# Designs tried in a protein design run: designed miniproteins, single chains. Part 5

Each design is a single chain, and the fold is of that chain. pLDDT is the mean over its residues in the fold that is shown.

## One batch from the design tools (miniprotein)

Design m143
Fold by ESMFold2-Fast:
Structure m143 (fold): chain A 75 residues (1-75)
Amino acid sequence: SMEQEFQQTRQNTVDNMTKRIEEWGKREGKEELTKKGIETIKQAGESLTVQIAQDMDAGVAELDRAVQAVVDRLS
C-alpha cells in the first residue's frame, strides 16, 4: 500500500541519518552526545511511522524537529 511505501522510505531515511551522525560523533569524539541524539531520532522515526497513517505533513515536521534537536545538542 501507499502507507507501507512511505513507512519504508521514512525508515530508510532515519537509518541513513542515524548512521551518518554516529560516524560523525566517532570522528569528533562526541560519542555520548551523539548516542543520545540518535535515540531521539529513532523514537521520532517510530512516532512518524504511526502518524503517516493519519497525517503525513505532521510527520515530516516531527522528523525535522528531531533532526534540529540533535544538531542543537551537537553544536
Scores: mean pLDDT 68

Design m144
Fold by ESMFold2-Fast:
Structure m144 (fold): chain A 64 residues (1-64)
Amino acid sequence: TVHIRLKAAKDQKVTATTSDGGTVEAELKAGEWVDITITPKTDNPTLTVRLTGAAGATAYFVPK
């Protein structure tokens, strides 16, 4: 499982798309942390996550 913590200076929507075909959407509120949890669909040790709409946001990737 991969956890991504996001914070933005303004209200915005972020979409996380994974290399295994997963999609997770998060609504960010100005100045608030939002946690996105991604569960890989395969046992591939390499998972690419693409964030769309995250311009100006701070992101932490926390493997779990």
Scores: mean pLDDT 73

Design m145
Fold by ESMFold2-Fast:
Structure m145 (fold): chain A 62 residues (1-62)
Amino acid sequence: AEKEELDKLVKEIMEKTGMTEEQFKNWIRNALANLDLLDEEKQELVKKLAEHYKLEPAPPPP
């Protein structure tokens, strides 16, 4: 149920922003690597999306 709701939300965001699914996943990976730059609400959403799509964070910059 939650997984289906999250998928619908993602599709709506992609439609509004014009991002492809691949671009959105890459954004999630980058955002997950830079969580400190995001608001707390966005951090939680990014973590949930990464878990849902089984995405790993990009390695942190030196």
Scores: mean pLDDT 72

Design m146
Fold by ESMFold2-Fast:
Structure m146 (fold): chain A 59 residues (1-59)
Amino acid sequence: GPALERARALLAEVEAGRRTLELFEEGQRAIVKAMAEGEVAEATALGRRLHALAREAGL
């Protein structure tokens, strides 16, 4: 759905090197919205990757 596609797009920007607090926060919001829309398994996988990248960025 739209929230999962938004989460994937934001994660792709983070993986490309755009590692700002604002982008991580937007990504987390999109993941939560995707889970609420029933896309739990895919959103959970994206969330684990986003959190790993946040730790690498020192956030």
Scores: mean pLDDT 85

Design m147
Fold by ESMFold2-Fast:
Structure m147 (fold): chain A 66 residues (1-66)
Amino acid sequence: MRLRVRVEGSEEDARAARAVAESFPGVTVEEIGPGEFLVTHDGDARTYTGLALRLMGVPGTTVTAI
């Protein structure tokens, strides 16, 4: 499964969001624009839920399932 993550906050918030995503096992993060990332994982529902919740905790962050 893939998540599109957009951070409208500061550069620090964008870095924090990326670090959160990269902290999850089996996750691949690709930068597709300034403050915008494509996050890919193995499709495990637990990983998806935890990842989405942690990312939504970063100020200015929008998470969309693709």
Scores: mean pLDDT 76

Design m148
Fold by ESMFold2-Fast:
Structure m148 (fold): chain A 91 residues (1-91)
Amino acid sequence: SESKDILEQTQKSMSLAFYNAAKEVPEAEELKKLGEEAGKSDLDGLRKVIEKGKEIAKKLSEEDTRKGIIVGASVGLAEISLSVGEIAISN
C-alpha cells in the first residue's frame, strides 16, 4: 500500500540520518543503534527514536559543542522526515 511505502521511505530516511551522524561521531555508538532501530520501527517507535536522538545530542552538546551540533542536525533531519511521513500517511 502507499502508506506502507511511505513508512518504508521514512524509516530509510531516518536510518540514513543517524548513520551519517554515526560516521561523523563514531565514539557515539548509540547513533548506529538508533539508525538500526529506525529502519524497523513503526510510527510510535520512530517517535521514540527521535526522543533518544535528542537526549544523545543534548549530552554531546554539554561535552563537545561541535559534536552536539552535528548530531542535533541529524536528529532534526530525522524529525522532519518523520513529520512528512506522518502527514503523507494521514492524507
Scores: mean pLDDT 86

Design m149
Fold by ESMFold2-Fast:
Structure m149 (fold): chain A 83 residues (1-83)
Amino acid sequence: SEEDLKQMEENIVKRFEELLKKYGSKEKFIEASTKEYVDNIKSLVDLTPEELAELEKRVKEISKNTVDYYEQLIKKRKEEEAA
């Protein structure tokens, strides 16, 4: 149901907030997340230096956009709770 999906999204947002606090900054979280993902792909397939650079760039951008999206949602929710 829509309510179940909303509850799952709220749980994801809470876990994300905890991760941001754990890493101390979104930059550190993005770097750690990007490294883990890229290292995992490298363990499965051989990449050229060019492919590796492109993968790192793309993963970092996705991670940054995801962080920015959830950071905005967290801020909006806190503002709504304060109102």
Scores: mean pLDDT 79

Design m150
Fold by ESMFold2-Fast:
Structure m150 (fold): chain A 65 residues (1-65)
Amino acid sequence: AEPALAARPRLSDAQRRAVVRSILDSLKEANLLDDEVIEKAATVLSRTFGEPRQEWLDLFREELA
């Protein structure tokens, strides 16, 4: 097992996409959907679950396309 997996929850690709969709749905419902808010969410997700911030931004952009 990779030591990093013991230090924090590691999400599968499907789980990362589900988290991104859930956040986008919540932001749309609250009328808070904004590029700045998305960038902040990507930063928080990168710190919490790892992966580069850019990977989270790419997932948000993919789901918005």
Scores: mean pLDDT 74

Design m151
Fold by ESMFold2-Fast:
Structure m151 (fold): chain A 117 residues (1-117)
Amino acid sequence: MTIAELNDLIDKLLEGKISAEEFVEALGINAEIIEAVSAAGNRAIVLVLTDSNDVSPEEREELLRLAEEIAKVLAEKGVKAALIIIRNVSPEHLRAILAALEATDLKSPSLSMTLEE
């Protein structure tokens, strides 16, 4: 997927022109569920991606890269808070992912990832 295609899909998702399921289908990833939660007035977006049990380590790494690209595009579109959660991981793996995201300075004023302290 190109960054221009991702931009268009995110615009359609934010405008309610496509469903979360249609968004997942367009991404071409082995994710069962994507949920988008929008907060009025602050454009806080929470994306929940669920990988299947059949996802290889390589496909999981690609899902993580896609999550990072989605977060960046949301920030560029003026979304003030974005949280991307990948499900079907152990709490230990989730903590490792969140720590890695925090270490990469993916935090910007327009992308406030509320990680638990």
Scores: mean pLDDT 54

Design m152
Fold by ESMFold2-Fast:
Structure m152 (fold): chain A 87 residues (1-87)
Amino acid sequence: AAAERARRQAELERAKKEIDDMVNQIKDYIEKAKEDPENAELYRRKASILYDELVKKANEIDLRFPELRDYLESKIKEAENLIKEYK
């Protein structure tokens, strides 16, 4: 019982870190697109691909950890807003 709870908590923390890392990578790509106009399309495409992967990963995590739903929705919205700045 105690070991199962500790294991679940470790998995939840790992899931949060994966989502945070993906959002930070999207931010990095968007910053690179702003700083390097000649390669902006490449970085924007990388950010869009990673956003699709983020949404898929978040849906998988939400199914296993419904307590993270608000957190996941917030992170998806943050990433979506970053991409939308590049119309």
Scores: mean pLDDT 84

Design m153
Fold by ESMFold2-Fast:
Structure m153 (fold): chain A 70 residues (1-70)
Amino acid sequence: MPSAIEGLKKGLEAAKAGDTKGAAEGAAQGGRGSTNPEAQRYAMAGALYALSGDSKKAAEYLEKALKTEK
């Protein structure tokens, strides 16, 4: 299984490319792999924005999730 960080990175790259489906999938993988509740909340927000078609907000929240997961 990919690590939380790997999932979040893939989601962020997809969001930056405008791939909302890939962003949502990566965010879900990252959130499920994380034990940090703040990182999980940011990953969930990123996934929800991606599902709504807002790739810019998805990218912002996935960057916050990655920073928090460190």
Scores: mean pLDDT 79

Design m154
Fold by ESMFold2-Fast:
Structure m154 (fold): chain A 81 residues (1-81)
Amino acid sequence: LKEEFEKLAAQLKAQIQKAIDALKKGDVDTGKKLLQKALQLGHQLGLVVSQMKKQGLDLSDFEKAAAELDALFQQAVDLLN
């Protein structure tokens, strides 16, 4: 689960960053497609976090990572608007 979280978080961060880069270049279609992929990864990450909570794991570092990902995603959404 921890390794799954780390892998998904890294993939999600990379997808959001690619979306931000595309949107800054005015490539709205590519940016939207990358954000859709980011949403799918975010849903998978949420399921992993839920499973980790059920196992009673300390989530402090993972909660910080999730907050950083949420902030990056919001930046991408703001660029779309």
Scores: mean pLDDT 79

Design m155
Fold by ESMFold2-Fast:
Structure m155 (fold): chain A 85 residues (1-85)
Amino acid sequence: SALDELEAKVAQLEALLAQIQKNGVTPEAIAQANALLRAIQDAAGAVAKAGLFKKQPERVAALLKRAQALVEQLGALKKQYYASQ
């Protein structure tokens, strides 16, 4: 389902950001994280088109909260990286 696709992309970005925090920030890692964030935005659009915001509001809210935390984490990692250059 569109929700399962959104959840999978959110989990993939969570795993990537954890790996970036452990191994250090690189331009390639930032590019990969940006691509996954775009995929999450596209998947969220599919969830909206499927009417899932009304059918499964709790699951949607939980996934959007996780996605927002990832946007903030990626922003912080980018700030850290550019400050170190």
Scores: mean pLDDT 86

Design m156
Fold by ESMFold2-Fast:
Order: sequence, then structure tokens, then C-alpha cells
Structure m156 (fold): chain A 71 residues (1-71)
Amino acid sequence: SREAFLAFAESLGLDRAAAERAYDEVLALVPTSTLADLPAIRERLRGRFDGPVADLAVEFLEGLLREREAA
């Protein structure tokens, strides 16, 4: 859930507002993204967010894409 992601990000000392923006950006990417897109998405997010925030958001996106492909 969004709140579980944000609580985890805060537990790592990450900025909540940045984590919220990163979460919303990766959710918007789910319908049009595949696992093959992850390296390019990681590079783009690292240009917009601090590395740890970007990496956490990419890990979350990877989980969602894997779950979608398994369904």
C-alpha cells in the first residue's frame, strides 16, 4: 500500500514528500512498463530524486510488474 511504502521510506530516514512523489510516478508507469524498462526508469528517477528514494521506488515498481506478469 502507499502508506506501507511511505512508512518504510521514513524508517530508512528518507524524505516523506520525495517518497510520495516517487511512489506516484512509478504507479503511473505500471500500465505502460515492462521489466526490461527498469534500467532506463532507474536512471530517469535518479535524475529527479535522491538515489535511495529512486532505488526504493524502482524496487516497488519491479514488484508490481512481476505481480502483474504472474497474474
Scores: mean pLDDT 83

Design m157
Fold by ESMFold2-Fast:
Structure m157 (fold): chain A 82 residues (1-82)
Amino acid sequence: HMEKLKQQLIERLKRLAKELGVPEDKINKMIELINKLSYEDLLEVSYRIGRLETLRARGAPKEEIQKEFDELEKYIEKKYNK
């Protein structure tokens, strides 16, 4: 179940990142860090990705979606930059 969750999160992250024009090297770094997260941290990442998808679906400004994506990146980095 954890590997399936991780794969689903990676695919959702890639989709959001493409829409926001995030550089590929940055996406690859986030994917590497996601592979190292605990199950509890993966659930938090899932929640945050869901929030981003909801903002996009509601037609939120691109700047607001970008800010939430940047906060997700910081969260992932913080968990493995202890």
Scores: mean pLDDT 81

Design m158
Fold by ESMFold2-Fast:
Structure m158 (fold): chain A 59 residues (1-59)
Amino acid sequence: SMKKKIEEEAEKLYERLAAAFAEYAKTKLGFSEEEAKEFGEKVGKFFAETERWVLERQA
């Protein structure tokens, strides 16, 4: 279904961006492991929600 495809794309984006921004926060911003993980999760969630919203409008 279209909803399942949208959820899968949003989940992939979340996983990719959460990991990338956690790494960025650790290596470039000097965040602790815990703070970097939280930062990545917040960024990933924001972009995943935005992706879902965009794809729903195009469905």
Scores: mean pLDDT 85

Design m159
Fold by ESMFold2-Fast:
Structure m159 (fold): chain A 74 residues (1-74)
Amino acid sequence: SSMEEELLKRIEEFAEKLKKEYPEVPEEKWNEILKEVKRKARELLQKYPDEPELVLDVAKADLRTEVKELLGIY
């Protein structure tokens, strides 16, 4: 759906911003994280189809958490 496409694009845009903050994370690991976060976002959007902003906020939090866990920081 157009809503899903826009949501995934916004998640990708946030990931590009986050890549600048964590340049030590290799591209292959970013691809793994982004794939998983996008999968979860699609599932959450199916559960809450009228709340794309909530789904985006969860995806942003998931991206931050995955990066911090990968780097061993809190």
Scores: mean pLDDT 87

Design m160
Fold by ESMFold2-Fast:
Structure m160 (fold): chain A 78 residues (1-78)
Amino acid sequence: MEGGEEGARRAEEAGTAREAAEEGRRGALEDPGANPLGRGLAEGLSRISAAVGGLAGDDREGARLAGRAAAKGTANPL
């Protein structure tokens, strides 16, 4: 099993990324001004952020943007 000190640190970083994603999602849901253009931009940013986050290893920023974009994409104005 992958464990030890490095595994514990990675688990902690993953936990931080999850919380950042949830915070970003929550913040986006609190914004009632999300328009269709903002949704498309958020989706584009989410994809770019995921790619950049994977390359740079910045899980916190990538997860935060991804969570925000997902929330905006889910908020469907009738």
Scores: mean pLDDT 54

Design m161
Fold by ESMFold2-Fast:
Structure m161 (fold): chain A 74 residues (1-74)
Amino acid sequence: MKTLEEKILEGLSEAGRGYLQALRDGDFETAEKYREAESLFDKALYYYRIQNDKETAEKFLEEAKKLLDEVKAA
């Protein structure tokens, strides 16, 4: 099973790839949503690595994952 940090880094990678693909497709609205998801994964990583706050990191990871799944479904 992946660690919390590995899940956050995977989400960052996925959101970043989605952002670049949306830009290539000229879909700026979808690109903005991927960038928002990436920002939430970045917050999760900050709380995990810098604040050493695993609970807050998990909260932002869940929020980021929900947004990422919504963008992928649209």
Scores: mean pLDDT 84

Design m162
Fold by ESMFold2-Fast:
Structure m162 (fold): chain A 78 residues (1-78)
Amino acid sequence: TEERLKELLQRILSFIESIVDQLDKNPKLKEAVEKFDEKVIELGEQYQAAKSEEEKREVLEELEKAFEEFLEEVKSLK
C-alpha cells in the first residue's frame, strides 16, 4: 500500500511538472489543477486519518480514480 501510494504520488508530481509552464497561459488548465490539488489534499487527510489497511486502500483507490479523471479533463482542454 505505501509503495503503491509512493508510485502514484510520483506519477502525479511528474505529470504536474510536465504542464506547470502552461498554467499561466491556460486559465481553464489552472482551474483544473487547483480542483485536483484540493481533491489530493482532501484524500491525503482521509489517508492519514485511516486506522486500517482496508481504509487506506479505499482512499488510495479513490485517489487513483481522481487522477484518471484529472488526466481526462486535461486532455479535453487541449
Scores: mean pLDDT 81

Design m163
Fold by ESMFold2-Fast:
Order: sequence, then structure tokens, then C-alpha cells
Structure m163 (fold): chain A 65 residues (1-65)
Amino acid sequence: MKAVGGGGGPNGKAAAQTNADKARKQGFDATAIEDGTDGLGAAKAAEKGLKAGYDLAGGVASGSE
């Protein structure tokens, strides 16, 4: 449990902030990601973020390989 890297490490907070920032930029509701009260809401927001990220990665992959 303690060695899992949980417990509000700066890394975990930075990751949540990064996801929330990306969601905000794309017009998604960052509240679900930051609050995390609705696992489904957070997962859905992350899924939307991944979809946008996939589109960005698609541009890079298409140009690279």
C-alpha cells in the first residue's frame, strides 16, 4: 500500500492536473477528473482525452511512420 506510490505524491497530483488541464483546453469537464467522485465520469473524461490524444498521435505517426 505505502510502496505503491500513493498517498498524494506530487507525481499523482501533477498527473491529475495534466489531465484536467488537457480536458479544460479541449472543453471537457475537468471536474470529473479532479473530483473523481464518479469513476465513470472520470473514465469517460479520460477516454475523451485519450481520443483527442490519439488524434494528435495520429498526426505524428502519419508524419513519422
Scores: mean pLDDT 49

Design m164
Fold by ESMFold2-Fast:
Structure m164 (fold): chain A 85 residues (1-85)
Amino acid sequence: MKKELREKLFELLERAREAARKYEETGDPEYKEEAKRLFLEAYELLGDLMSNVDNPFEDLPDEERQKLLEAAARLPEELEELLRE
């Protein structure tokens, strides 16, 4: 479960950031809506992983643990920025 949640979280973040990048490049509102949807899904999943999963860092290498901590720190800011517009 927790490994699957982490994999899905990073997949959602990659897709969200790609959609945000395409919005920045094209100005197409469809990419903006896609990015918001994916960031919201990632934010909910991060919440589940950090609060409801027993020791979310247990089996993570230092690099993956750092990546998860960075996601936790940055995701609220990225989501807020998209929601403002």
Scores: mean pLDDT 72

Design m165
Fold by ESMFold2-Fast:
Structure m165 (fold): chain A 84 residues (1-84)
Amino acid sequence: KPRLSLEEALEIYEKVKKGEKLPSEDLRDAAQVLLEEAKNSSDPKKRLELAEMALLLLNQIPKKTPEDLKLIEEAKRLIEEAKK
């Protein structure tokens, strides 16, 4: 289960968007929260936005684990589904 709230995940996203370097664990935790919110949203636009935010965070991880790669594939799938 994610350790972060949605609010904390969004704060991490804004920091990364502004060029701040954060630990891979924080990026991964925030991405997990954003993906869970995307899955729980019935709004395709919200799903797209949240999944794209999660993908941005995961792409900032310099050495990706198998878990990170799984989350990236999940984010890409949600993005493609939202484009229908």
Scores: mean pLDDT 83

Design m166
Fold by ESMFold2-Fast:
Structure m166 (fold): chain A 125 residues (1-125)
Amino acid sequence: PLPPPPSTSDPSVPPTDSKSIEYFKNVVLPTLIAHPDASLFLDLPDYIEWQEPHYYDIVPNPMSLGEIKARLDNKAYSSVEEVVEDLRTMFDNYFKYYPEGTPEREMAERLRAIFEEELSKMPEE
């Protein structure tokens, strides 16, 4: 058998993130959703019912694990970077809205740590 050519990882081949998106959908997101600290992140805050207009002043881009799952299921993401940005936006929203020392802030910090660890395991292209 011939050895593989030394051009492994050809830079002229356009990158694809389909493996990363699939890994995110099948491994990262289910892992986060199954975590005990994920309960606050499963649904968007009901600020329409709660009439918290100032929530949008603090958090212009509201986000939840359920919203991210719906966008993945609807193939709304073109790259894994868009999925990662939405997850980071979700955590940043909690850090902006909930002050340090609240249970919600601590849950967000723990869940973000798990998310960043799962990101480090994602396949590269």
Scores: mean pLDDT 70

Design m167
Fold by ESMFold2-Fast:
Structure m167 (fold): chain A 104 residues (1-104)
Amino acid sequence: DEAVKKALEYWKKEAEKLEKWLAENPEASELEKREKALEALKKSLEYAKELGAEDLAKLAELLIFGEELGIEVIKKGEEYREEANERLREKREETQAAIEKIEA
């Protein structure tokens, strides 16, 4: 699927930009690092949706969900970690299936 291939190439470029930012900002807080990762994922989601790359868009949505839960734990404190982990477990099979579709 050319749409998935093109969207995946864009995702890789956004990931490379994130890696460069992390290397240039090693002292950045966990919150700042997660917010930068979320920004990259949201851009990749928007581009995947624009191209009609549905399987990659689904994967991006699942990864965004995970990053948003991680940010929520940081902002609200460790008492929310168990709830966040349970919500991630509910999405585990769906996330794995989305990854496998992109790898196929």
Scores: mean pLDDT 84

Design m168
Fold by ESMFold2-Fast:
Structure m168 (fold): chain A 77 residues (1-77)
Amino acid sequence: SMGRQLELEAGVLLGMTQMLAWMLKKEDPSRKEEIDKILEEMDALFQQATAATAAGNLAEAQALIDQMRQKHKELQS
């Protein structure tokens, strides 16, 4: 289903962001506080996206996943 596909996409984005965060914190430990804050925001967006898919609000879920993509890019900057 589309809801399942969106949940998988959100999960992959969260996992990739967690891996990138781990690598960046290892490279520069002084960024830990900044990176952990982005991870907390990412987790909050993931929880909201999961709730939206469970409710059948696929448009809201897509918008939340798009926000997750922006947070992932923020971490890459």
Scores: mean pLDDT 89

Design m169
Fold by ESMFold2-Fast:
Structure m169 (fold): chain A 92 residues (1-92)
Amino acid sequence: SRAASAEFLAALEAGDLFRASRLYLQTFEGLEPEVAEKVAELYEKYNKTKDPKYLIEAYKLLLEEYKRKGAPKEKIEEIEELIKKGEELLKE
């Protein structure tokens, strides 16, 4: 826990948003390393391109992982709503 928190803070201080996001998702959200890495990659792509399709892809991965882990219904519904709103924006 302390070592993981130190690595997260070090990544933030270095401006490594990809590493920081991956460590946050893996350590604090409890996502599997492979899923955390894919979500962090999509967040980085969004930050570089500002294309909302990457956020929608990230939310879809989070939704599947939270369903697999048995996350609360409220959290699942919140992510489903974000995906729906994002897809409506892409339609325009």
Scores: mean pLDDT 75

Design m170
Fold by ESMFold2-Fast:
Structure m170 (fold): chain A 89 residues (1-89)
Amino acid sequence: GLDELLEERRREAEQRLEEARANKRPSEVVAIEVAQDLLLALFERAIDTIKDLIIKQKKSFEEVLKELQKLGLELSKEEQKRIKEAIER
C-alpha cells in the first residue's frame, strides 16, 4: 500500500546517499542529503493527502495529482505510476 511505498522511497534515498558518499565530494553528498530529506518530507505529507482524498473521499487519481501539485510535489510519470499501483494494492 501507500505506507509500503513510503518505506521503499526511504530505502531508495538511503541507498542513493550511500552510493554518493562513495563516489562524490562531501559538499555534493550534503546537497543530495538535504534534497532527499525535503522530498521525503513532502512525499510523506502527500501520502496523507492521498489517503484522505481516495480512501475517505473516493476522489479520482487526477484530483489527487492536482492536490499533490498544490503541496509543491512534482511527480514524474514513473512516480505517478508507482503511487497509482500502491493505491490499487
Scores: mean pLDDT 73

Design m171
Fold by ESMFold2-Fast:
Structure m171 (fold): chain A 71 residues (1-71)
Amino acid sequence: SMLEEQGRTSLEVLRAILAGDLARARALIREAAASAGLTLPDEAIDALVEEVAALPREELEEAIREAEEAL
């Protein structure tokens, strides 16, 4: 289902951010938005990734765990 596909994409984005691969996180968000018929400006994608990357590592790890359980 699209919901499961979105959940998988969200998980991959969080994993990329935790690994410090912000370029991959941006690319995944861009692809997910395009698949949903949305056009997000690069500035908005960059701001979102930077905001999530600023979270404490423990919070990112918890978000990843919750996303894995939701799949």
Scores: mean pLDDT 80

Design m172
Fold by ESMFold2-Fast:
Structure m172 (fold): chain A 74 residues (1-74)
Amino acid sequence: MVRTYTVLDVLSNDGHSETLLAKDEEGNEVIIHYDRVTKTVTILNKETGEVYTGKVLKKEIDDGVITLTVEILS
């Protein structure tokens, strides 16, 4: 399953990974831990506590808005 996340805030960035506050297509707030080397993510739904893993298919920046397209693996 492919999902799109809109980044709201960059919580941390260490050069190899970043932790992002983002919103999914349904408006749910998620915390994304993005490993830029492997192009993998761990996604935590803040409301439900549900955790997903995924692979980043693309990262787009349009007019200062960062969007991640992710293939969900779990």
Scores: mean pLDDT 84

Design m173
Fold by ESMFold2-Fast:
Order: sequence, then C-alpha cells, then structure tokens
Structure m173 (fold): chain A 85 residues (1-85)
Amino acid sequence: SMEDENYKIANDLIDLTKKILDKVKEQLLKNPDNTGSALIAEGLAKMVIDSVNYLKQFLSPEQQKEMDEKVKEIEEKVEEIKKLA
C-alpha cells in the first residue's frame, strides 16, 4: 500500500541519517577543527526532518507518533554534534 511504502521510505531516511550523524560525531571527536562537517550534518538533518514531516500525512496516527519520536532522536544527535564543533 502507499502507506506501507511511505512508512518504509520514512524509516529508511531516518536510519540512513542516524548512520551519517554517528559518523560525523566520530570524525569530530577525532578532529574538532572540522566544523564544516557539523554544518553539513545540520543541513542534511533539516532536509530529512522536513521530508519525514511531509510523509507523515500519508501514515497512520501510530506511525506518525513513531516518526515524531525518531525525528526527536535526530534533533538530539544534531545538538550533540553542534556541541563538539
């Protein structure tokens, strides 16, 4: 169904973004002067959050709540990255 396809896309976007943010955090811990990677991570996260929020209109109420919680996790990872830069 379109709901199942959109749910899969939203989760894939979140999972890929978390993986990228974790790599950015690891790189900043090794080289704190690499402030450009933090800005790129913020921009990527914003784009993904906006995309997931758009996709929520095609999801069930329970899936929407799940996406809200996962978006919050991404926002928290971005704040951790910003503190390292």
Scores: mean pLDDT 86

Design m174
Fold by ESMFold2-Fast:
Structure m174 (fold): chain A 74 residues (1-74)
Amino acid sequence: MKLSPEAQKAIELIKKGSKGKLDEEEAKELLDRLGTLLATRPDITAADVVRISKGKLSKKTAEELLKILRKLIE
């Protein structure tokens, strides 16, 4: 399955930001969940992203990921 460069960047950010706590499949699942949530709840915050990741992502990583996700769904 071909991923967009932005989606690949988001997956890589999740993997590195979690320091190996999330593998590639878990990162893809998180990306899909966040994309769906952002499409239905545009008020989603970096704190929501941290919560959804079960604290495996820092707030800084969550903020960068949220920027990428907003670009992907526009």
Scores: mean pLDDT 77

Design m175
Fold by ESMFold2-Fast:
Structure m175 (fold): chain A 61 residues (1-61)
Amino acid sequence: GAMADAQAEAEAGRKGDESLALVKRIRELHRQGKSVEEIARETGLPREVVERVLADLEAYE
């Protein structure tokens, strides 16, 4: 049986908007001198994800 008793299920729907907003936020925090750990806590992302995003941004240079 399916449990339809879910309040605020963050499903796929805003991946594009969410990715853009998150990348911009990570860039802003990184520019301010925040550490990967601080950025992870601020954005709610795991540390490994933040590191991956930063590595991708570095490659875009």
Scores: mean pLDDT 68

Design m176
Fold by ESMFold2-Fast:
Parts: sequence; structure tokens; C-alpha cells
Structure m176 (fold): chain A 87 residues (1-87)
Amino acid sequence: SDAEKSLLENLQNLLKALDEDGSSNRHKAIVLTSAVVMEEDGDIETTLRYADALSDAEVNELQEKVLNGEITISDLTKRIRELVKKA
């Protein structure tokens, strides 16, 4: 949908800005998990809990897939839910 494309583009732009500013993997994880929380009407606590479930390697993998357009918002949301469940 157009909303999903807009959200993906916004995530790509924000992740690029975080990378250019030398931001931590924790900040990148929070941005990535925000897509899940936005769909689930979650709060800041839920976003931080989900972000804490992501390893540095998982954050780097998801960031690369998002930046390359290899993953949809729906796929990103599903993957983050799976990672949170395993943590």
C-alpha cells in the first residue's frame, strides 16, 4: 500500500541519518522496532523492550535489507515479532 511504501521510505531516510551521525545500534534498533509498535498501538516501553531483543548482528542485517529495499514493512514486522518471541 502507499502507507507501507511511505513508512519504508521514512525508515530508510531515518536509518541513513542515524548511520551518518554515527548513532548506536540501539538507536537503529529503536527505529526498526517502531514499525511494529505503530501497528500494535504500543508505547515507548514496548518499543524499548522490542529493541532490546535485537542483537547487533540482527540490527545490521535488518538495516541493510531495509536500505536495499529487500524487505517490506510487513516482513520487517513479522521478523521483529519472531526475534522478540525468541528472546
Scores: mean pLDDT 78

Design m177
Fold by ESMFold2-Fast:
Structure m177 (fold): chain A 70 residues (1-70)
Amino acid sequence: SDEELRKNPELVEEEIAREQAGMRQALADYEKALAEGNTKEASRALARYVGHAIRIIGLSYIAGKPVPLP
C-alpha cells in the first residue's frame, strides 16, 4: 500500500527506479516503432511512457521527494 511505501523509503526508491527503466524502454519502443512506420505500436509505447511518468510523480509525492524529470 502507499502507507507501506512511505514507511520504507528504500522500496519507494526501488519502485521509482523500476518505473524509470520502464519509461526508458517505452521511449526506445516508441522510437523503434516510428522508424518502422508502426503507428499503432508507437501509440501504445507512448501510452506506456506517459503511464510510467505518472507513476513516478505519484511515488515521488508519497516519498516527499522532488519529481525526477527525465
Scores: mean pLDDT 80

Design m178
Fold by ESMFold2-Fast:
Structure m178 (fold): chain A 78 residues (1-78)
Amino acid sequence: SAADLAALQALEAQVQAQFDEVGQISDEKERLEKLTAVLEEVKAWLEAQLPRLDPELAELVRQAIEQLTRQIEKLKAQ
């Protein structure tokens, strides 16, 4: 829906701003910790949206959550 698209666009803008902030961190360890936190926040938001989505969109979002989970695990393993 238009409301769902607007919510996704707002999240994209917020995440981009957070990534820009992460990019300003000079300490590599702190940068990785902040990046991990941002990805976990995005994952939690997507999981919260799942019950209200159309089945086709829910499938795409589930795939995105799985990809985010793998990326978070890789970052934490470093």
Scores: mean pLDDT 79

